# Designed miniproteins, single chains, continued (4): the designs that were tried, part 88

Each design is a single chain, and the fold is of that chain. pLDDT is the mean over its residues in the fold that is shown.

## One batch from the design tools (miniprotein)

Design m15241
Fold by ESMFold2-Fast:
Structure m15241 (fold): chain A 72 residues (1-72)
Amino acid sequence: MEAQLEEERLAAEGGIRIAEGLIEEGEKTGSKELLKMARDTAEEGARIAESDPELAERNREVAERARKLAEE
C-alpha cells in the first residue's frame, strides 16, 4: 500500500544526495552553475516531499545553503 508515497520519499532523499554532491563539486571548482543546479534540485525535492514535512525541510535547508554559496 502507498507505493507512490514511498517512491516520492525515495526521489526526495535521492534529491538531497544529488544536491549535496553538486554543492561539494561547486565549492571545489568554484562553479556557481553547479551551486544553482544544487539549489534547483533541492527545491524540486522539497516540492516532491510535500507530504513529509521533515524531508521537505531538509531539502529546503540544502536549497538555502546552495543559494547562499551561489551568491558569494
Scores: mean pLDDT 78

Design m15242
Fold by ESMFold2-Fast:
Structure m15242 (fold): chain A 71 residues (1-71)
Amino acid sequence: MQGVRDSLLTLARLGHDPETLGSAATSMALAYGLDVETAQELGDELRRRLEAGEDPEVVAEEIARRIEEAL
């Protein structure tokens, strides 16, 4: 939960594909208590941005921050 950033960054550093990282972000968001629509949107954004060639660690950190700040 509070370690979403560390978990997602670890997966990004291991070189997982955009679809796998997006799915992981969605699952973590759901575990954190976000609604299904928001969790899917965050996972889809991560996947899309990685497919566009953005730095995986930068994108993963940003998405993880948004999950952790969703109070």
Scores: mean pLDDT 80

Design m15243
Fold by ESMFold2-Fast:
Structure m15243 (fold): chain A 65 residues (1-65)
Amino acid sequence: SDAARATAAFIRGVAAEIEGLIRIEHRDGAIVVTALRESPETAETIEDLKRAAELLGKELVIRRS
């Protein structure tokens, strides 16, 4: 289901944040993701979060540190 997919993406996002790959900020109408490292894992996590944001009707804002 879309809800399960969004939940899985956020769990993976939190894991990536703990690993220092990204930083996630939740805001009104938007999810802000800061890429701290450039890697295939970071790119995949950002893509999953973009899909999750779309399912929630939110904008994904990508920043680079």
Scores: mean pLDDT 81

Design m15244
Fold by ESMFold2-Fast:
Structure m15244 (fold): chain A 55 residues (1-55)
Amino acid sequence: ALTKYSDKDLMLNPNSAEAQYALGVNLKNSGNLDGAIKAFEEALKLKPDFADAHN
């Protein structure tokens, strides 16, 4: 399907998860819920069990 969006840049570095999470927090605080949700989803996608960050 052509409606699928793939962000290769987000999968290049493991640090992207932490960066995306920080971005999501900033966007949520600014009131940009759309951006915040997307950023959090990317962070969780890189780490499925984000609750267990040290596992």
Scores: mean pLDDT 63

Design m15245
Fold by ESMFold2-Fast:
Structure m15245 (fold): chain A 97 residues (1-97)
Amino acid sequence: DEDVELALKLARLFREVAREYQPGDPASEERARAVLEKHLPDLPPEIQKRVREALEAGGVGAAMGTLADYLFELGRKSPQARAAIEAEMARWAAEEE
């Protein structure tokens, strides 16, 4: 399922960026940006373009907002994608406890 595969890629990227990103810390912004640049080529070109445009306009926070919007849209249109996102988020929450 293309939507499930894309949702997992987006969710994992969002988590990796969130782990590095601390608002107001320039070093965390640089690390989060490096994570984005490393993984963006694995995403569809239209998503790459929108995320890069957001990154240029508002930094990592704006790029994360764009990733979250795509995750929301995938979950809204595909129950399977929503379930995959929720399962991934639950695994991450358990790992951080």
Scores: mean pLDDT 83

Design m15246
Fold by ESMFold2-Fast:
Structure m15246 (fold): chain A 67 residues (1-67)
Amino acid sequence: MLSEEQKKELIDYATKEFGLSEELAERIVRYAEQGRYDGIAAILVIEGGLSAEQAQEFAEFAKELLA
């Protein structure tokens, strides 16, 4: 389970840097808690409107944050 600090940092990165909704950011947090980083990249492209490059950058950030 992610700490509140890790959740907040991930949500802030999603909403402030990429303009994603808080609802989508919360779904990303749930995927990260499950270690589903490929799922995070997919949802960012399909529902977040990010490029594949941006989605990969985000997934890498999440992996580093949670390591």
Scores: mean pLDDT 80

Design m15247
Fold by ESMFold2-Fast:
Structure m15247 (fold): chain A 85 residues (1-85)
Amino acid sequence: SEELLKRAEELLREAERLLEEGRKTGDINKVREAKRLAEEAKRLAMEALRETTDKELILRAIGLILRAIGLILDAEKLIEELEKK
């Protein structure tokens, strides 16, 4: 469970980096990859949430899920904007 959360955190860090790079350069492929990594991070955090009864790990998993949802929504909005070019 802790290992799933660590992996989700790493994927979210990479997704955030790719999203910012894609926004700065207008590279839609980087934004799409950021969305994919955020979706994978959400999946891992949800899996960790299903496997744990530890309150601290539950709260960490919920936080990561919310962060991933935010990144996915931001990426989808940016993809739509970039597709207009």
Scores: mean pLDDT 87

Design m15248
Fold by ESMFold2-Fast:
Structure m15248 (fold): chain A 65 residues (1-65)
Amino acid sequence: DADRARGEEAFARAAALLREAHALGDPASDEHRALGAEAGEAYLEAVRAYERAGVAPEELPAIEV
């Protein structure tokens, strides 16, 4: 399922961006804000792709950093 694959890719991307932002340790930096914004957009892509694939919200993978 192409939509499910896109969702999984976008979730992995969001998680990687959040971990990178966390590793910076400076929430006031432009880099931290940029990574956070990109992670948020990737997360929204993932949620929408999973919805199109028919995956219930309860079954979405968790993103933790």
Scores: mean pLDDT 75

Design m15249
Fold by ESMFold2-Fast:
Structure m15249 (fold): chain A 89 residues (1-89)
Amino acid sequence: AEAELERRREEGEKLIQRTQEASKKNPVMTPAQLVEGATGYEMLRESLQARSRLWLADEADRKRLAEYTKQLIQLLEMYQDVVEALKKA
């Protein structure tokens, strides 16, 4: 269980790193890049939530979860904007 959570966290961090590298090269990200970033933050959220289930009152974990959620929402909003632009083309 713990090993699976760590693997998911590592994969999430790799996806986020690739998303950050992409955004440095081009401020307009592709739908695939935005989905990859969103998947990365969701993996981090799932790993953190599973680890913190025994102690939901941990303020540090709640702050990290809120930040991951904020980043995920932002990337999903960007994905929606790009998809809408592609529909008009």
Scores: mean pLDDT 69

Design m15250
Fold by ESMFold2-Fast:
Structure m15250 (fold): chain A 70 residues (1-70)
Amino acid sequence: MDLEEARELGGRAAELQRRAAEAERAGDAEELARVEEEARELQERLEEIAERVGREKAAEAFKEGYEEAA
């Protein structure tokens, strides 16, 4: 469960990175602010998972999800 959640957060992070790049190019400050808030919440959730399953395992699952979605 937790490692699968970390993987899903990785995929979400890739989506947020893409949205941030688009918002920056478009000058969409409101969307950029929303992306930054979602990224903060995502980071907090990842930290909670790392506390339970270990930082290395959480980071590996996150990276795998990120790379699959990127």
Scores: mean pLDDT 83

Design m15251
Fold by ESMFold2-Fast:
Structure m15251 (fold): chain A 80 residues (1-80)
Amino acid sequence: MIKPVYWSKEESLEFLQAIKEGDAEKVYELTTKYLKEAAKAGASVEELEAIGETMAAAAKDPAVAAAIKAATAEVVEEAR
């Protein structure tokens, strides 16, 4: 399982709070930011997909899971 750490402590806490509140819009924004930073750091399309799938599978809220999947698809499309 791929577990790169690209987020600051503050960003990680903000992401956890957004998940807790079911804020799908903020989860989408933060997931997009995280995956774009991972891509800049040299993460492959396969690694970005694996990260997104792992995050979505861990999400208990379906709206949060859908936001993570949408953000992952956007970043993967741009990283082609």
Scores: mean pLDDT 74

Design m15252
Fold by ESMFold2-Fast:
Structure m15252 (fold): chain A 119 residues (1-119)
Amino acid sequence: DPAATLTEAAEILIEKKLSKEELIEALGLVDGLLTAGLELTPEEIREIVELVKNKDYEGLKELIKELFMRQKGMSEEQAEASAEGILKNAKSRGEQLVSASESEDTPAAKAIRRALKEE
């Protein structure tokens, strides 16, 4: 359930005390991966959050690439292109999620609003 995974990601973001910009980027990354049909464990979400917090974008690209190869059977070249696309769109996607959360009463929207208040 992508909505349940987004809710859990927002809870992890509250725990990690990210800046607003880091929170937006991490949410956009998780949403982008889920929209691409990838499944994320809580541990993988925590790793994404730590990589964003540490500005380790090379590590983030390698993690996303591995997910596409493992879950979608992509070639390394295809997985790299997909990872670059997810990373390029992360901030814009996160900004759209935050904007949508202002008018939605879903569990994910409520968790995103709570994460933003901790910032």
Scores: mean pLDDT 82

Design m15253
Fold by ESMFold2-Fast:
Parts: sequence; structure tokens; C-alpha cells
Structure m15253 (fold): chain A 65 residues (1-65)
Amino acid sequence: MEGNLAEVIKDYTGKSDDELTLKKGDKILILEDVNDDYVKAVIIEKNESGLVPKDVVKVVADLSL
């Protein structure tokens, strides 16, 4: 699944090399659901991919019907 646009709702500092560091207002593209706590995503402006906690993002656009 390539298609879920999400917005970062609070600043988050990655705790490992696998996690993205995010700033409130950043746009991310969710690539896949990793587990109940994390998604794999790309920061659109930086073209960086990594793990993102689900708690710090809000899905803005889902796969449209």
C-alpha cells in the first residue's frame, strides 16, 4: 500500500536510526503498517524513510473509494 497521506501532529525525535525525526506539520506518506505501534513512512520534503509512531500522526487522505 503506497497511498496514505498523514500529517505530524506533534514533534517527535527518533530514538533509533530506524525511526524518523518529525516536526509538527510535516507531511508523510505511509508505505506500510509494521505493527500496532508503528508505520513505515517517508517524509515527503526530505525523501527519508523510516519508522513512525502512530501516536504522533493523523491520516489526512486514505485510499479513496
Scores: mean pLDDT 76

Design m15254
Fold by ESMFold2-Fast:
Structure m15254 (fold): chain A 67 residues (1-67)
Amino acid sequence: SAQEHLARIEELIREAVRLQKEGKLTDEKLAEIEQQLQELVEQLKAEGVSEEEIRRRIAEIAAREAA
């Protein structure tokens, strides 16, 4: 469902921010996370979620985790 895919995106962003704060975010790990995020974004689009809403949600999560 769209809710499950959004929850997965949130988990991936939190993991990326955590790894970055710990100095453990390698280029290889970042590429893996980016690929998984792209797959989830495409699934959300296929489920009828607008690109604008997806972008807004990602920005909100990233801002919250970076603070």
Scores: mean pLDDT 82

Design m15255
Fold by ESMFold2-Fast:
Structure m15255 (fold): chain A 64 residues (1-64)
Amino acid sequence: DDARLEAVAARAAESARKMGFTEDQIKLAVEQAVEFARAHPKASEDSIVTGGLIPAAKRQVEAA
């Protein structure tokens, strides 16, 4: 559902920005959150954005 994916993307961007992520980290967090939401339609937006994908995206960019 496009509306759900847009909501996940918006929340991921807002949460990453609040956490002090760079623009590249925000972009990666949004992309990963949307892909996870597509694969896991039963996962909550909070779980996707704050619990898992944003910390993973930050570590991935820091490693590069």
Scores: mean pLDDT 72

Design m15256
Fold by ESMFold2-Fast:
Structure m15256 (fold): chain A 102 residues (1-102)
Amino acid sequence: MREEAKRLAEEAIRLAEEAIEAAKKGDVEKALELAERAYRLLVEAFKLAEDLSREELLELIGLLLRAMGLLFQARLEKTPEAAIRAAEAVIEAARRLLELLE
């Protein structure tokens, strides 16, 4: 489970980085699709992370809620800047999960 969670979190980072590149090229729709896909992989990785303390669990839930809120906002605004911010939040949450899975 830990290795699978790590793999999914690493793939989420990769897709979110691709979302940032798509947004920089002005392809907001592709950026949002990639960022939403990255978020879904991150949620699956989080579900597989069973050995988290209560404190670590609450921290990650907070990061996931922030990323979801920014994705919702980006979908309403449909700007490259909003899409980049949402993708960066997914990367932040995924990196924190990877750190906890060390």
Scores: mean pLDDT 88

Design m15257
Fold by ESMFold2-Fast:
Structure m15257 (fold): chain A 89 residues (1-89)
Amino acid sequence: MDAERRQEALRLASLNIGHLRGLADLAVELGRKYPQIRDQALEAARWIEEQARRAEELMKKDPVKGAELATRALAEAHDRLGELTNLAK
């Protein structure tokens, strides 16, 4: 791939991986605030952190695929946090 496409993929992946880790921290905080969903919140946080790790690993081999994985994981993480928020009511 050309250098510009690689840099854009790395920038997008870095941004989305940062967002994933932020969402994992938010899931932990949500479990702390609502003890009734603590186990589900910790499970979500673990899953999100694992996706961030896998995206970083994939970026070393293919930055575009790494960015795509991070983007898909970010959408799924938002869905999981939405479900946790609904359960916390």
Scores: mean pLDDT 85

Design m15258
Fold by ESMFold2-Fast:
Structure m15258 (fold): chain A 62 residues (1-62)
Amino acid sequence: MKEELAKKAEELGREAGRLAESDPEKAAQLLYEASRLFEEAGDLATAGAARKEADELKERAQ
């Protein structure tokens, strides 16, 4: 359900935050997943923010 999807997305976002410096590639993957779950939950603004952060981390990981 939407609340469960948002909760899972938040957990993925927290995990990505922990990995952002040590493993930005994995952090980006987790944020892309979180973005999809936020979209499914109907939180398009948070989904967009997560995707933007994922794109920035992916660029840094290159």
Scores: mean pLDDT 82

Design m15259
Fold by ESMFold2-Fast:
Parts: sequence; structure tokens; C-alpha cells
Structure m15259 (fold): chain A 58 residues (1-58)
Amino acid sequence: MPSEEELVEGAVKLAKSLLAAGVPAERALYVIRQLLEKENVPEEVKKRVLEAVEKLVA
């Protein structure tokens, strides 16, 4: 299981890559949310990861 810091960094990096590829912010957030669900990430960690991505995509 990746650390919380690794999950935040990975999600932000993935979001940046998706946005650079022309994927809408809402879809980038959806993809990241689905990945966090598949990894069975705790709700507290999931919330922090999504908050970091939301700040990035505005």
C-alpha cells in the first residue's frame, strides 16, 4: 500500500497528466476517485487526496 504522501503525489501527478492531455477536470477527479476506491484507501486519506487534486484543477 502506498503511503498517504505517495497517494497525494501520485494523484496530483495523474491529474496534471490528464489535464495536459485535454481531459476535463471533472473526469480527472472521477478517475482518481475510482482508483482510490479500488485501492481501499481510508476515507480520511481519500478526502485529503481529493482535496489536493481539487485545488490543482480548481
Scores: mean pLDDT 77

Design m15260
Fold by ESMFold2-Fast:
Structure m15260 (fold): chain A 107 residues (1-107)
Amino acid sequence: SIEELAEQVVDAVREQMRKRYGPEAAERHAELVRKVLDAIIEFAKKHPELQPEVERALREALEAIKRGEDPVTAVGRAFSRLVRAAQEKLGDEAVDELIELINKALG
């Protein structure tokens, strides 16, 4: 499920950040990613037609992080692909909604 994939992404981010920057940075980055992914899951629940794109983006991010790619780069690329998919399928208003949900989760 999308929720299970999101948990795996958060865990992979935590482990890679722990190896690179230590446990305090790992927990901080894992919490940030969890908030962003929770907002993306909320967006996917409102727009079920985007669920396959969200699942694909999370799966691609997870595999990149497992291969040792920088978690920020991997998650950022997946997010960019999701924004493009949302714009193509639902238009600019859906992109604005996704950005607002993420800003609310982070701020």
Scores: mean pLDDT 86

Design m15261
Fold by ESMFold2-Fast:
Structure m15261 (fold): chain A 73 residues (1-73)
Amino acid sequence: TKEEVKTLAVKAVNAAQAGDLEKAREYTKKALLTAGMPEEKAEEVAEEMVKAAKAGDYTGAAQIITDAVGEAL
């Protein structure tokens, strides 16, 4: 499961950098749920990530994903 979480996190970061906010949100949520984060908190983190990416801050969006995955694991 740790390897699956890493794969999903990479997909989320790549989607966010590509501007695919819908896939970035889904991959972020799935990665965090797989890592054991509660669904409501995973949704909150995904929303923060999408907000950063929508503002053009793809680096900040990637950091939000990385920090949340690290905290959950």
Scores: mean pLDDT 80

Design m15262
Fold by ESMFold2-Fast:
Structure m15262 (fold): chain A 80 residues (1-80)
Amino acid sequence: SALEERLAALEAQVDAAKARHAAGQTVPPAEVDALVDEAAAVEKELLAEKAPKELRRRAVLVEAGATTLRMLVFLEEKAA
């Protein structure tokens, strides 16, 4: 489905951003904010469509990952 493809693309984007951050690369706060917003939107749409539990579980995990990355990036920006 379009939502499954959107979720898979989001998972790949969050994993790539996390890898860049782990490598010591600067990840723009705006990019991480966009990932968090997209994760929340996908989770909301999967819940509204009563998607299978596995897809909803994946959405929760990717949202948690994006939110954690956002917290780390914003803490680093404030410390600088």
Scores: mean pLDDT 86

Design m15263
Fold by ESMFold2-Fast:
Structure m15263 (fold): chain A 58 residues (1-58)
Amino acid sequence: DMEKQLERAFNGVASTFDLDEEQRKKLWERLKEEQKKNPLSEEELYPRTLEIVREILA
């Protein structure tokens, strides 16, 4: 289930970086949008999620 894989990547990264409510919202919205346009494999999701978090925290 692609949504469960997405949730796993999101939860793992959000917890690791202790993201606030607004940062979590931005991360989730961006992940959903990117998966809708260009679905990533399970192996690609984690590195991409980390890249997005770095942008949010910059």
Scores: mean pLDDT 80

Design m15264
Fold by ESMFold2-Fast:
Structure m15264 (fold): chain A 62 residues (1-62)
Amino acid sequence: GKVRLSPEQRELAREVAERLGLPEETVERAFESLSPAARDQLLTASPLEREVGVADALAALE
């Protein structure tokens, strides 16, 4: 498998998972599908932008 998410990315994944009502594991998978640059952008994004970014990544995986 690829390298696991950073502690900061995992904490962000928890927040987004709670807001979207999704399993933490599902949101972590969405983050893992993103490029390192896209993950870094989510770390600096607003909470709403984070939700949208993760939702878009999940839709692309479907």
Scores: mean pLDDT 76

Design m15265
Fold by ESMFold2-Fast:
Structure m15265 (fold): chain A 59 residues (1-59)
Amino acid sequence: MSEETREEIYREITEFLKKTDPTDGKGLKEFVEKLAKEKGVEISEAEKIALQAYLDLAS
Protein backbone atom coordinates (compact mmCIF):
# COMPACT_ATOMS: atom_id res chain seq x y z
CA MET A 1 0.00 0.00 0.00
CA SER A 2 1.36 3.43 -0.89
CA GLU A 3 1.70 6.19 1.72
CA GLU A 4 -0.86 8.27 -0.21
CA THR A 5 -3.40 5.42 -0.13
CA ARG A 6 -2.80 4.87 3.60
CA GLU A 7 -3.33 8.58 4.30
CA GLU A 8 -6.55 8.59 2.24
CA ILE A 9 -7.92 5.57 4.12
CA TYR A 10 -6.95 7.09 7.48
CA ARG A 11 -8.62 10.40 6.57
CA GLU A 12 -11.85 8.79 5.35
CA ILE A 13 -12.10 6.53 8.43
CA THR A 14 -11.37 9.48 10.75
CA GLU A 15 -14.14 11.56 9.09
CA PHE A 16 -16.51 8.57 9.32
CA LEU A 17 -15.79 8.18 13.05
CA LYS A 18 -16.34 11.92 13.67
CA LYS A 19 -19.75 11.86 11.93
CA THR A 20 -21.10 8.53 13.26
CA ASP A 21 -21.88 7.00 16.64
CA PRO A 22 -18.49 5.68 17.88
CA THR A 23 -20.28 2.64 19.40
CA ASP A 24 -21.56 1.56 15.95
CA GLY A 25 -18.97 -1.15 15.38
CA LYS A 26 -21.01 -2.78 12.59
CA GLY A 27 -21.19 0.46 10.62
CA LEU A 28 -17.44 0.98 10.99
CA LYS A 29 -16.69 -2.60 9.90
CA GLU A 30 -18.88 -2.26 6.78
CA PHE A 31 -17.33 1.13 5.94
CA VAL A 32 -13.76 -0.21 6.32
CA GLU A 33 -14.53 -3.27 4.15
CA LYS A 34 -16.09 -1.09 1.41
CA LEU A 35 -13.20 1.40 1.54
CA ALA A 36 -10.60 -1.40 1.33
CA LYS A 37 -12.30 -2.83 -1.78
CA GLU A 38 -12.57 0.64 -3.40
CA LYS A 39 -8.87 1.40 -2.77
CA GLY A 40 -7.73 -2.10 -3.77
CA VAL A 41 -6.12 -2.92 -0.42
CA GLU A 42 -6.41 -5.90 1.92
CA ILE A 43 -9.26 -5.61 4.44
CA SER A 44 -6.83 -6.52 7.26
CA GLU A 45 -4.59 -3.54 6.35
CA ALA A 46 -7.58 -1.17 6.30
CA GLU A 47 -8.69 -2.59 9.68
CA LYS A 48 -5.25 -1.75 11.16
CA ILE A 49 -5.63 1.84 9.92
CA ALA A 50 -9.17 1.97 11.38
CA LEU A 51 -7.90 0.79 14.78
CA GLN A 52 -5.19 3.48 14.76
CA ALA A 53 -7.74 6.18 13.78
CA TYR A 54 -10.11 5.04 16.54
CA LEU A 55 -7.34 5.09 19.17
CA ASP A 56 -6.18 8.55 18.02
CA LEU A 57 -9.72 9.96 18.35
CA ALA A 58 -10.34 8.25 21.73
CA SER A 59 -7.17 9.72 23.31
Scores: mean pLDDT 77

Design m15266
Fold by ESMFold2-Fast:
Parts: sequence; C-alpha cells; structure tokens
Structure m15266 (fold): chain A 61 residues (1-61)
Amino acid sequence: MEELALKASRIVAENPNASIREIAEAIGVSVGTLYSHFRSKRELAIRATALAIRRIGDELD
C-alpha cells in the first residue's frame, strides 16, 4: 500500500492533470487495484503526502 501511494504521488506531482487510469498505467497496476486502495485521485495524493511526511519523521528517530 505505502509503495503504491509513493509511486502514484510522484506521477501526480509530474502530471497533475493525469487521470486515475493514467496513474495506474504508469505504475503498472490496474485501475481496479488503485480503486481498491483509494477512492479518488485526491485521496491518493493526500495519502502519498502523509507517507512522505512520516518517512522524514522516521529518519529523525
């Protein structure tokens, strides 16, 4: 899950207008797989941002 969110966040950052289908294709997963983990592109972006912040925090401990 975390790996998928991180890959998707990079794609969204590079292509903010990309559809969820394009994001799934770029990662190499099905649209259904993405939807099983995230209900929307915005939720995916939020989760990816939270994971990035958490990883920075983990390096301080």
Scores: mean pLDDT 67

Design m15267
Fold by ESMFold2-Fast:
Structure m15267 (fold): chain A 87 residues (1-87)
Amino acid sequence: MAAGAEGARRAAELGEAGDARGAVRAAGEAANAAAAEGDVAGSAAAGVAAVAGAAGLAAGDEEGAARLAAEAGRKAAEAAAAGGPAA
């Protein structure tokens, strides 16, 4: 399966559970894995989530960070599954 999809799904699960720091880390890992597979859309979605989540954490908005990571984790997993390399 496309690399990054599992990482993106994990980011979504951690964000849904309220683990903002774990979700941001998983989103960053998913972005890196998607980029390695050539999945630009999945990498971009996960990367944006990681940046936004990190910013939220820095501002003390852990709830917002967790929600952003969960949403983008889902979008990244969907993009990786639908648009994987060479599609």
Scores: mean pLDDT 71

Design m15268
Fold by ESMFold2-Fast:
Structure m15268 (fold): chain A 70 residues (1-70)
Amino acid sequence: MDMEKMGYLGGLIDAILNGDEKKAEEYRKKLKELGMSDEEIEEQVEQMLRVAETTAAVGREHARELAAQR
């Protein structure tokens, strides 16, 4: 079920962002058990991290624009 894969992907991203390599490795193993390849897992992780970084960057840019009005 895709929802279960997404749950483990979310947990993997959270573990990576928190620097918890042990938990990140556990979630990678769980995703492999659910039929995801190593390549597919890394692709999804890269995509999700890029989206998270882009969202944070847009927020910082808006904060800078607001500060520049002073």
Scores: mean pLDDT 73

Design m15269
Fold by ESMFold2-Fast:
Structure m15269 (fold): chain A 85 residues (1-85)
Amino acid sequence: EELEKKRIEKEKKIFESLTPEQLANLLRVQAKRAEFAGKLDYSRKLREIAELAKENPQEAIDRYIKTRKEFDKKLKEEGEKVAKQ
């Protein structure tokens, strides 16, 4: 739980150091990986954030962090249910 928060903070700092073009490209790569992993909703949101990164990189970073926290939380809840069988 604490490790997840530190990881998200570290990613935010990395993203803030990127140019808008680099940020958009990184988000597109992550969206493609999410798509191959079957995470279609996450992939779609990442693609939307990648387009936003060209126009407003700070807002794109904020949306990415929020989206990742939502999906990480959902994935943990599903994992807990499966492990408790």
Scores: mean pLDDT 75

Design m15270
Fold by ESMFold2-Fast:
Structure m15270 (fold): chain A 82 residues (1-82)
Amino acid sequence: MEREEKRKEAEKLIEEGKKAFNNGDFDTAIEKYEKALKIYKELGDKEGEARALRNLGELYEATGKLEEAKEYYEKAEKLLKE
């Protein structure tokens, strides 16, 4: 039950981060995505962790930080390899 509650919290944080990103509030979006990433790491949810990393990558790409975006995308890809 606690794992499901934490996963739901992380999912809400991703949605809040996306809303902040769409509204141009990049600092809030980063904060929300990093909080979700931490929860997914604690859960061992590699798919959720990769999702948070991809959202961070999209944000850095949109703000012109292409090298940082690449690092986040590569981290997400590595998590999905067995």
Scores: mean pLDDT 85

Design m15271
Fold by ESMFold2-Fast:
Structure m15271 (fold): chain A 68 residues (1-68)
Amino acid sequence: SMKETMDKALAFLESFEGVKATQVGDDEIVAETTLSVEKQIGLVLRLIGDFPDLEVKLEGNKITVRAK
């Protein structure tokens, strides 16, 4: 279910040091990072690969994950 997918994505993001993830509404997670740009890009690529049913956006130090 989408709820299970979102819960797994939140847990995945929270597993990284330097990432503070918060679920905002049922279909959106926002994560703020203290990671380097290179590490943020790597994290976004992992999210895209592991959660293909989610839209991932990187803006500055903020990663937004949304249901498609």
Scores: mean pLDDT 84

Design m15272
Fold by ESMFold2-Fast:
Structure m15272 (fold): chain A 79 residues (1-79)
Amino acid sequence: MEDIEKGKKALEEGKYDEAIRYFSEALLKDPDNIEALFLLAEAYRKAGQPEQAVLVYRKILEKYPDNEKAKAALEELTA
């Protein structure tokens, strides 16, 4: 997915707002894309928006209730 690759590059370059935009665009095409959801949450965390990251992790758990990575991330951010 080209949008995901561009978002990953933006994350590596510290361009968190661009990364958020690319991952959000990927999710407009496929709202259930778990990789894009995790990358969006990471971009929000790095952008200093942990509350937005929490909402994204909760969205992952709504669709994938047994996802241990999302559970661990949510517990870390809400502890």
Scores: mean pLDDT 83

Design m15273
Fold by ESMFold2-Fast:
Structure m15273 (fold): chain A 92 residues (1-92)
Amino acid sequence: PSKEEIEAEIIVSLGRMVAGILNSLLEKGKISEEEAAELGVEAAKKILELGKKEGLEEAAIEAVNEIVEAFRERGAEEVAERVRETAEELKK
């Protein structure tokens, strides 16, 4: 794999890690759904900004999609939609 392919896989993996941590904290009752939404939105913003800066925008979008999908799979649909809406606004 190229250096760019490795960098892309790392950024996608960061999205999965963020989703895993936030879902674990939600399951344990350590954060509210509102806090999870705020943290997920901030993570999405930082991931998308990094993707634009490094020329890895497609990988950054995929990383954010991983966060959205993980919240949907958990049934946190409102949290998933807040992250998705923020990502769509930042694509413009």
Scores: mean pLDDT 82

Design m15274
Fold by ESMFold2-Fast:
Structure m15274 (fold): chain A 62 residues (1-62)
Amino acid sequence: QLTDDIALALVEIALGVAKANGATPEEIRRFGERVLGKLTPLMSPEALAQARALIDEAAAEA
């Protein structure tokens, strides 16, 4: 659970930085997937689904 919480926080921070710098929806999705790829081996399926939702939400807001 702690590992999932840390991984999700890292994804949120990364997406927030990308969005703050004017990244396009496509750039946010690509960047988010790249970050997630590094964290996937340490994440539960539930946390992985939450991370995917965070990426989609950040891209929709861009």
Scores: mean pLDDT 80

Design m15275
Fold by ESMFold2-Fast:
Structure m15275 (fold): chain A 59 residues (1-59)
Amino acid sequence: MKEDLRKEAERNLKLAEEYLKQGKTVPAGAAFREAMELARQAGDEELVKKAQELYNKAL
């Protein structure tokens, strides 16, 4: 269960990066926020920090 949430968070990080590459900042921001929420639910503090750092650098 928690590993599934972690994988979903990683997937959302990948989608956010793809949206940023396309110049779509609004859906990218939404995907980063979803990734942070999923990582938090998974209890993966390192993944939460990684998502926050990427979000801060991009937006």
Scores: mean pLDDT 80

Design m15276
Fold by ESMFold2-Fast:
Structure m15276 (fold): chain A 66 residues (1-66)
Amino acid sequence: KEEEKLEAYKALVEDPNNEEAIKKLLELAGVSEEEFIAMFAPVSEEGRKLVRKYIVEEAKEYVAKS
């Protein structure tokens, strides 16, 4: 699990728009894709960009610490 998480984080650092890496991180966190879609369905583009920015920064920190 941790190796898969690190791989997904590295992929997201290389391509912040990598949807597959985000989906993989959600699977590892135990969040269903249906729940994720419901959470983001009405969210503005600004909200999605802000969330992605934080995920990418967290990914960079995680990779640096690993």
Scores: mean pLDDT 65

Design m15277
Fold by ESMFold2-Fast:
Structure m15277 (fold): chain A 72 residues (1-72)
Amino acid sequence: SALEKAEALREKALESPSMTEGEAVTTEAMQMLRERGDLEKAKELQELWREDPEKAAKEAEKLLKELKEEEE
């Protein structure tokens, strides 16, 4: 089930707390980019997460801050 998959993913992420936090920030930033219609940037961030999760998380945090400021 979807719930079982979500729990398994969360358990795996708990093995690396910093990766869990970075994944959450990156996912949120990608979601906001998609909602704004910036699909290219969302894809770039997803690819960066796959290659370098640490760098992706930092970029996502910066983007998320900028996107939230623009919303106001």
Scores: mean pLDDT 69

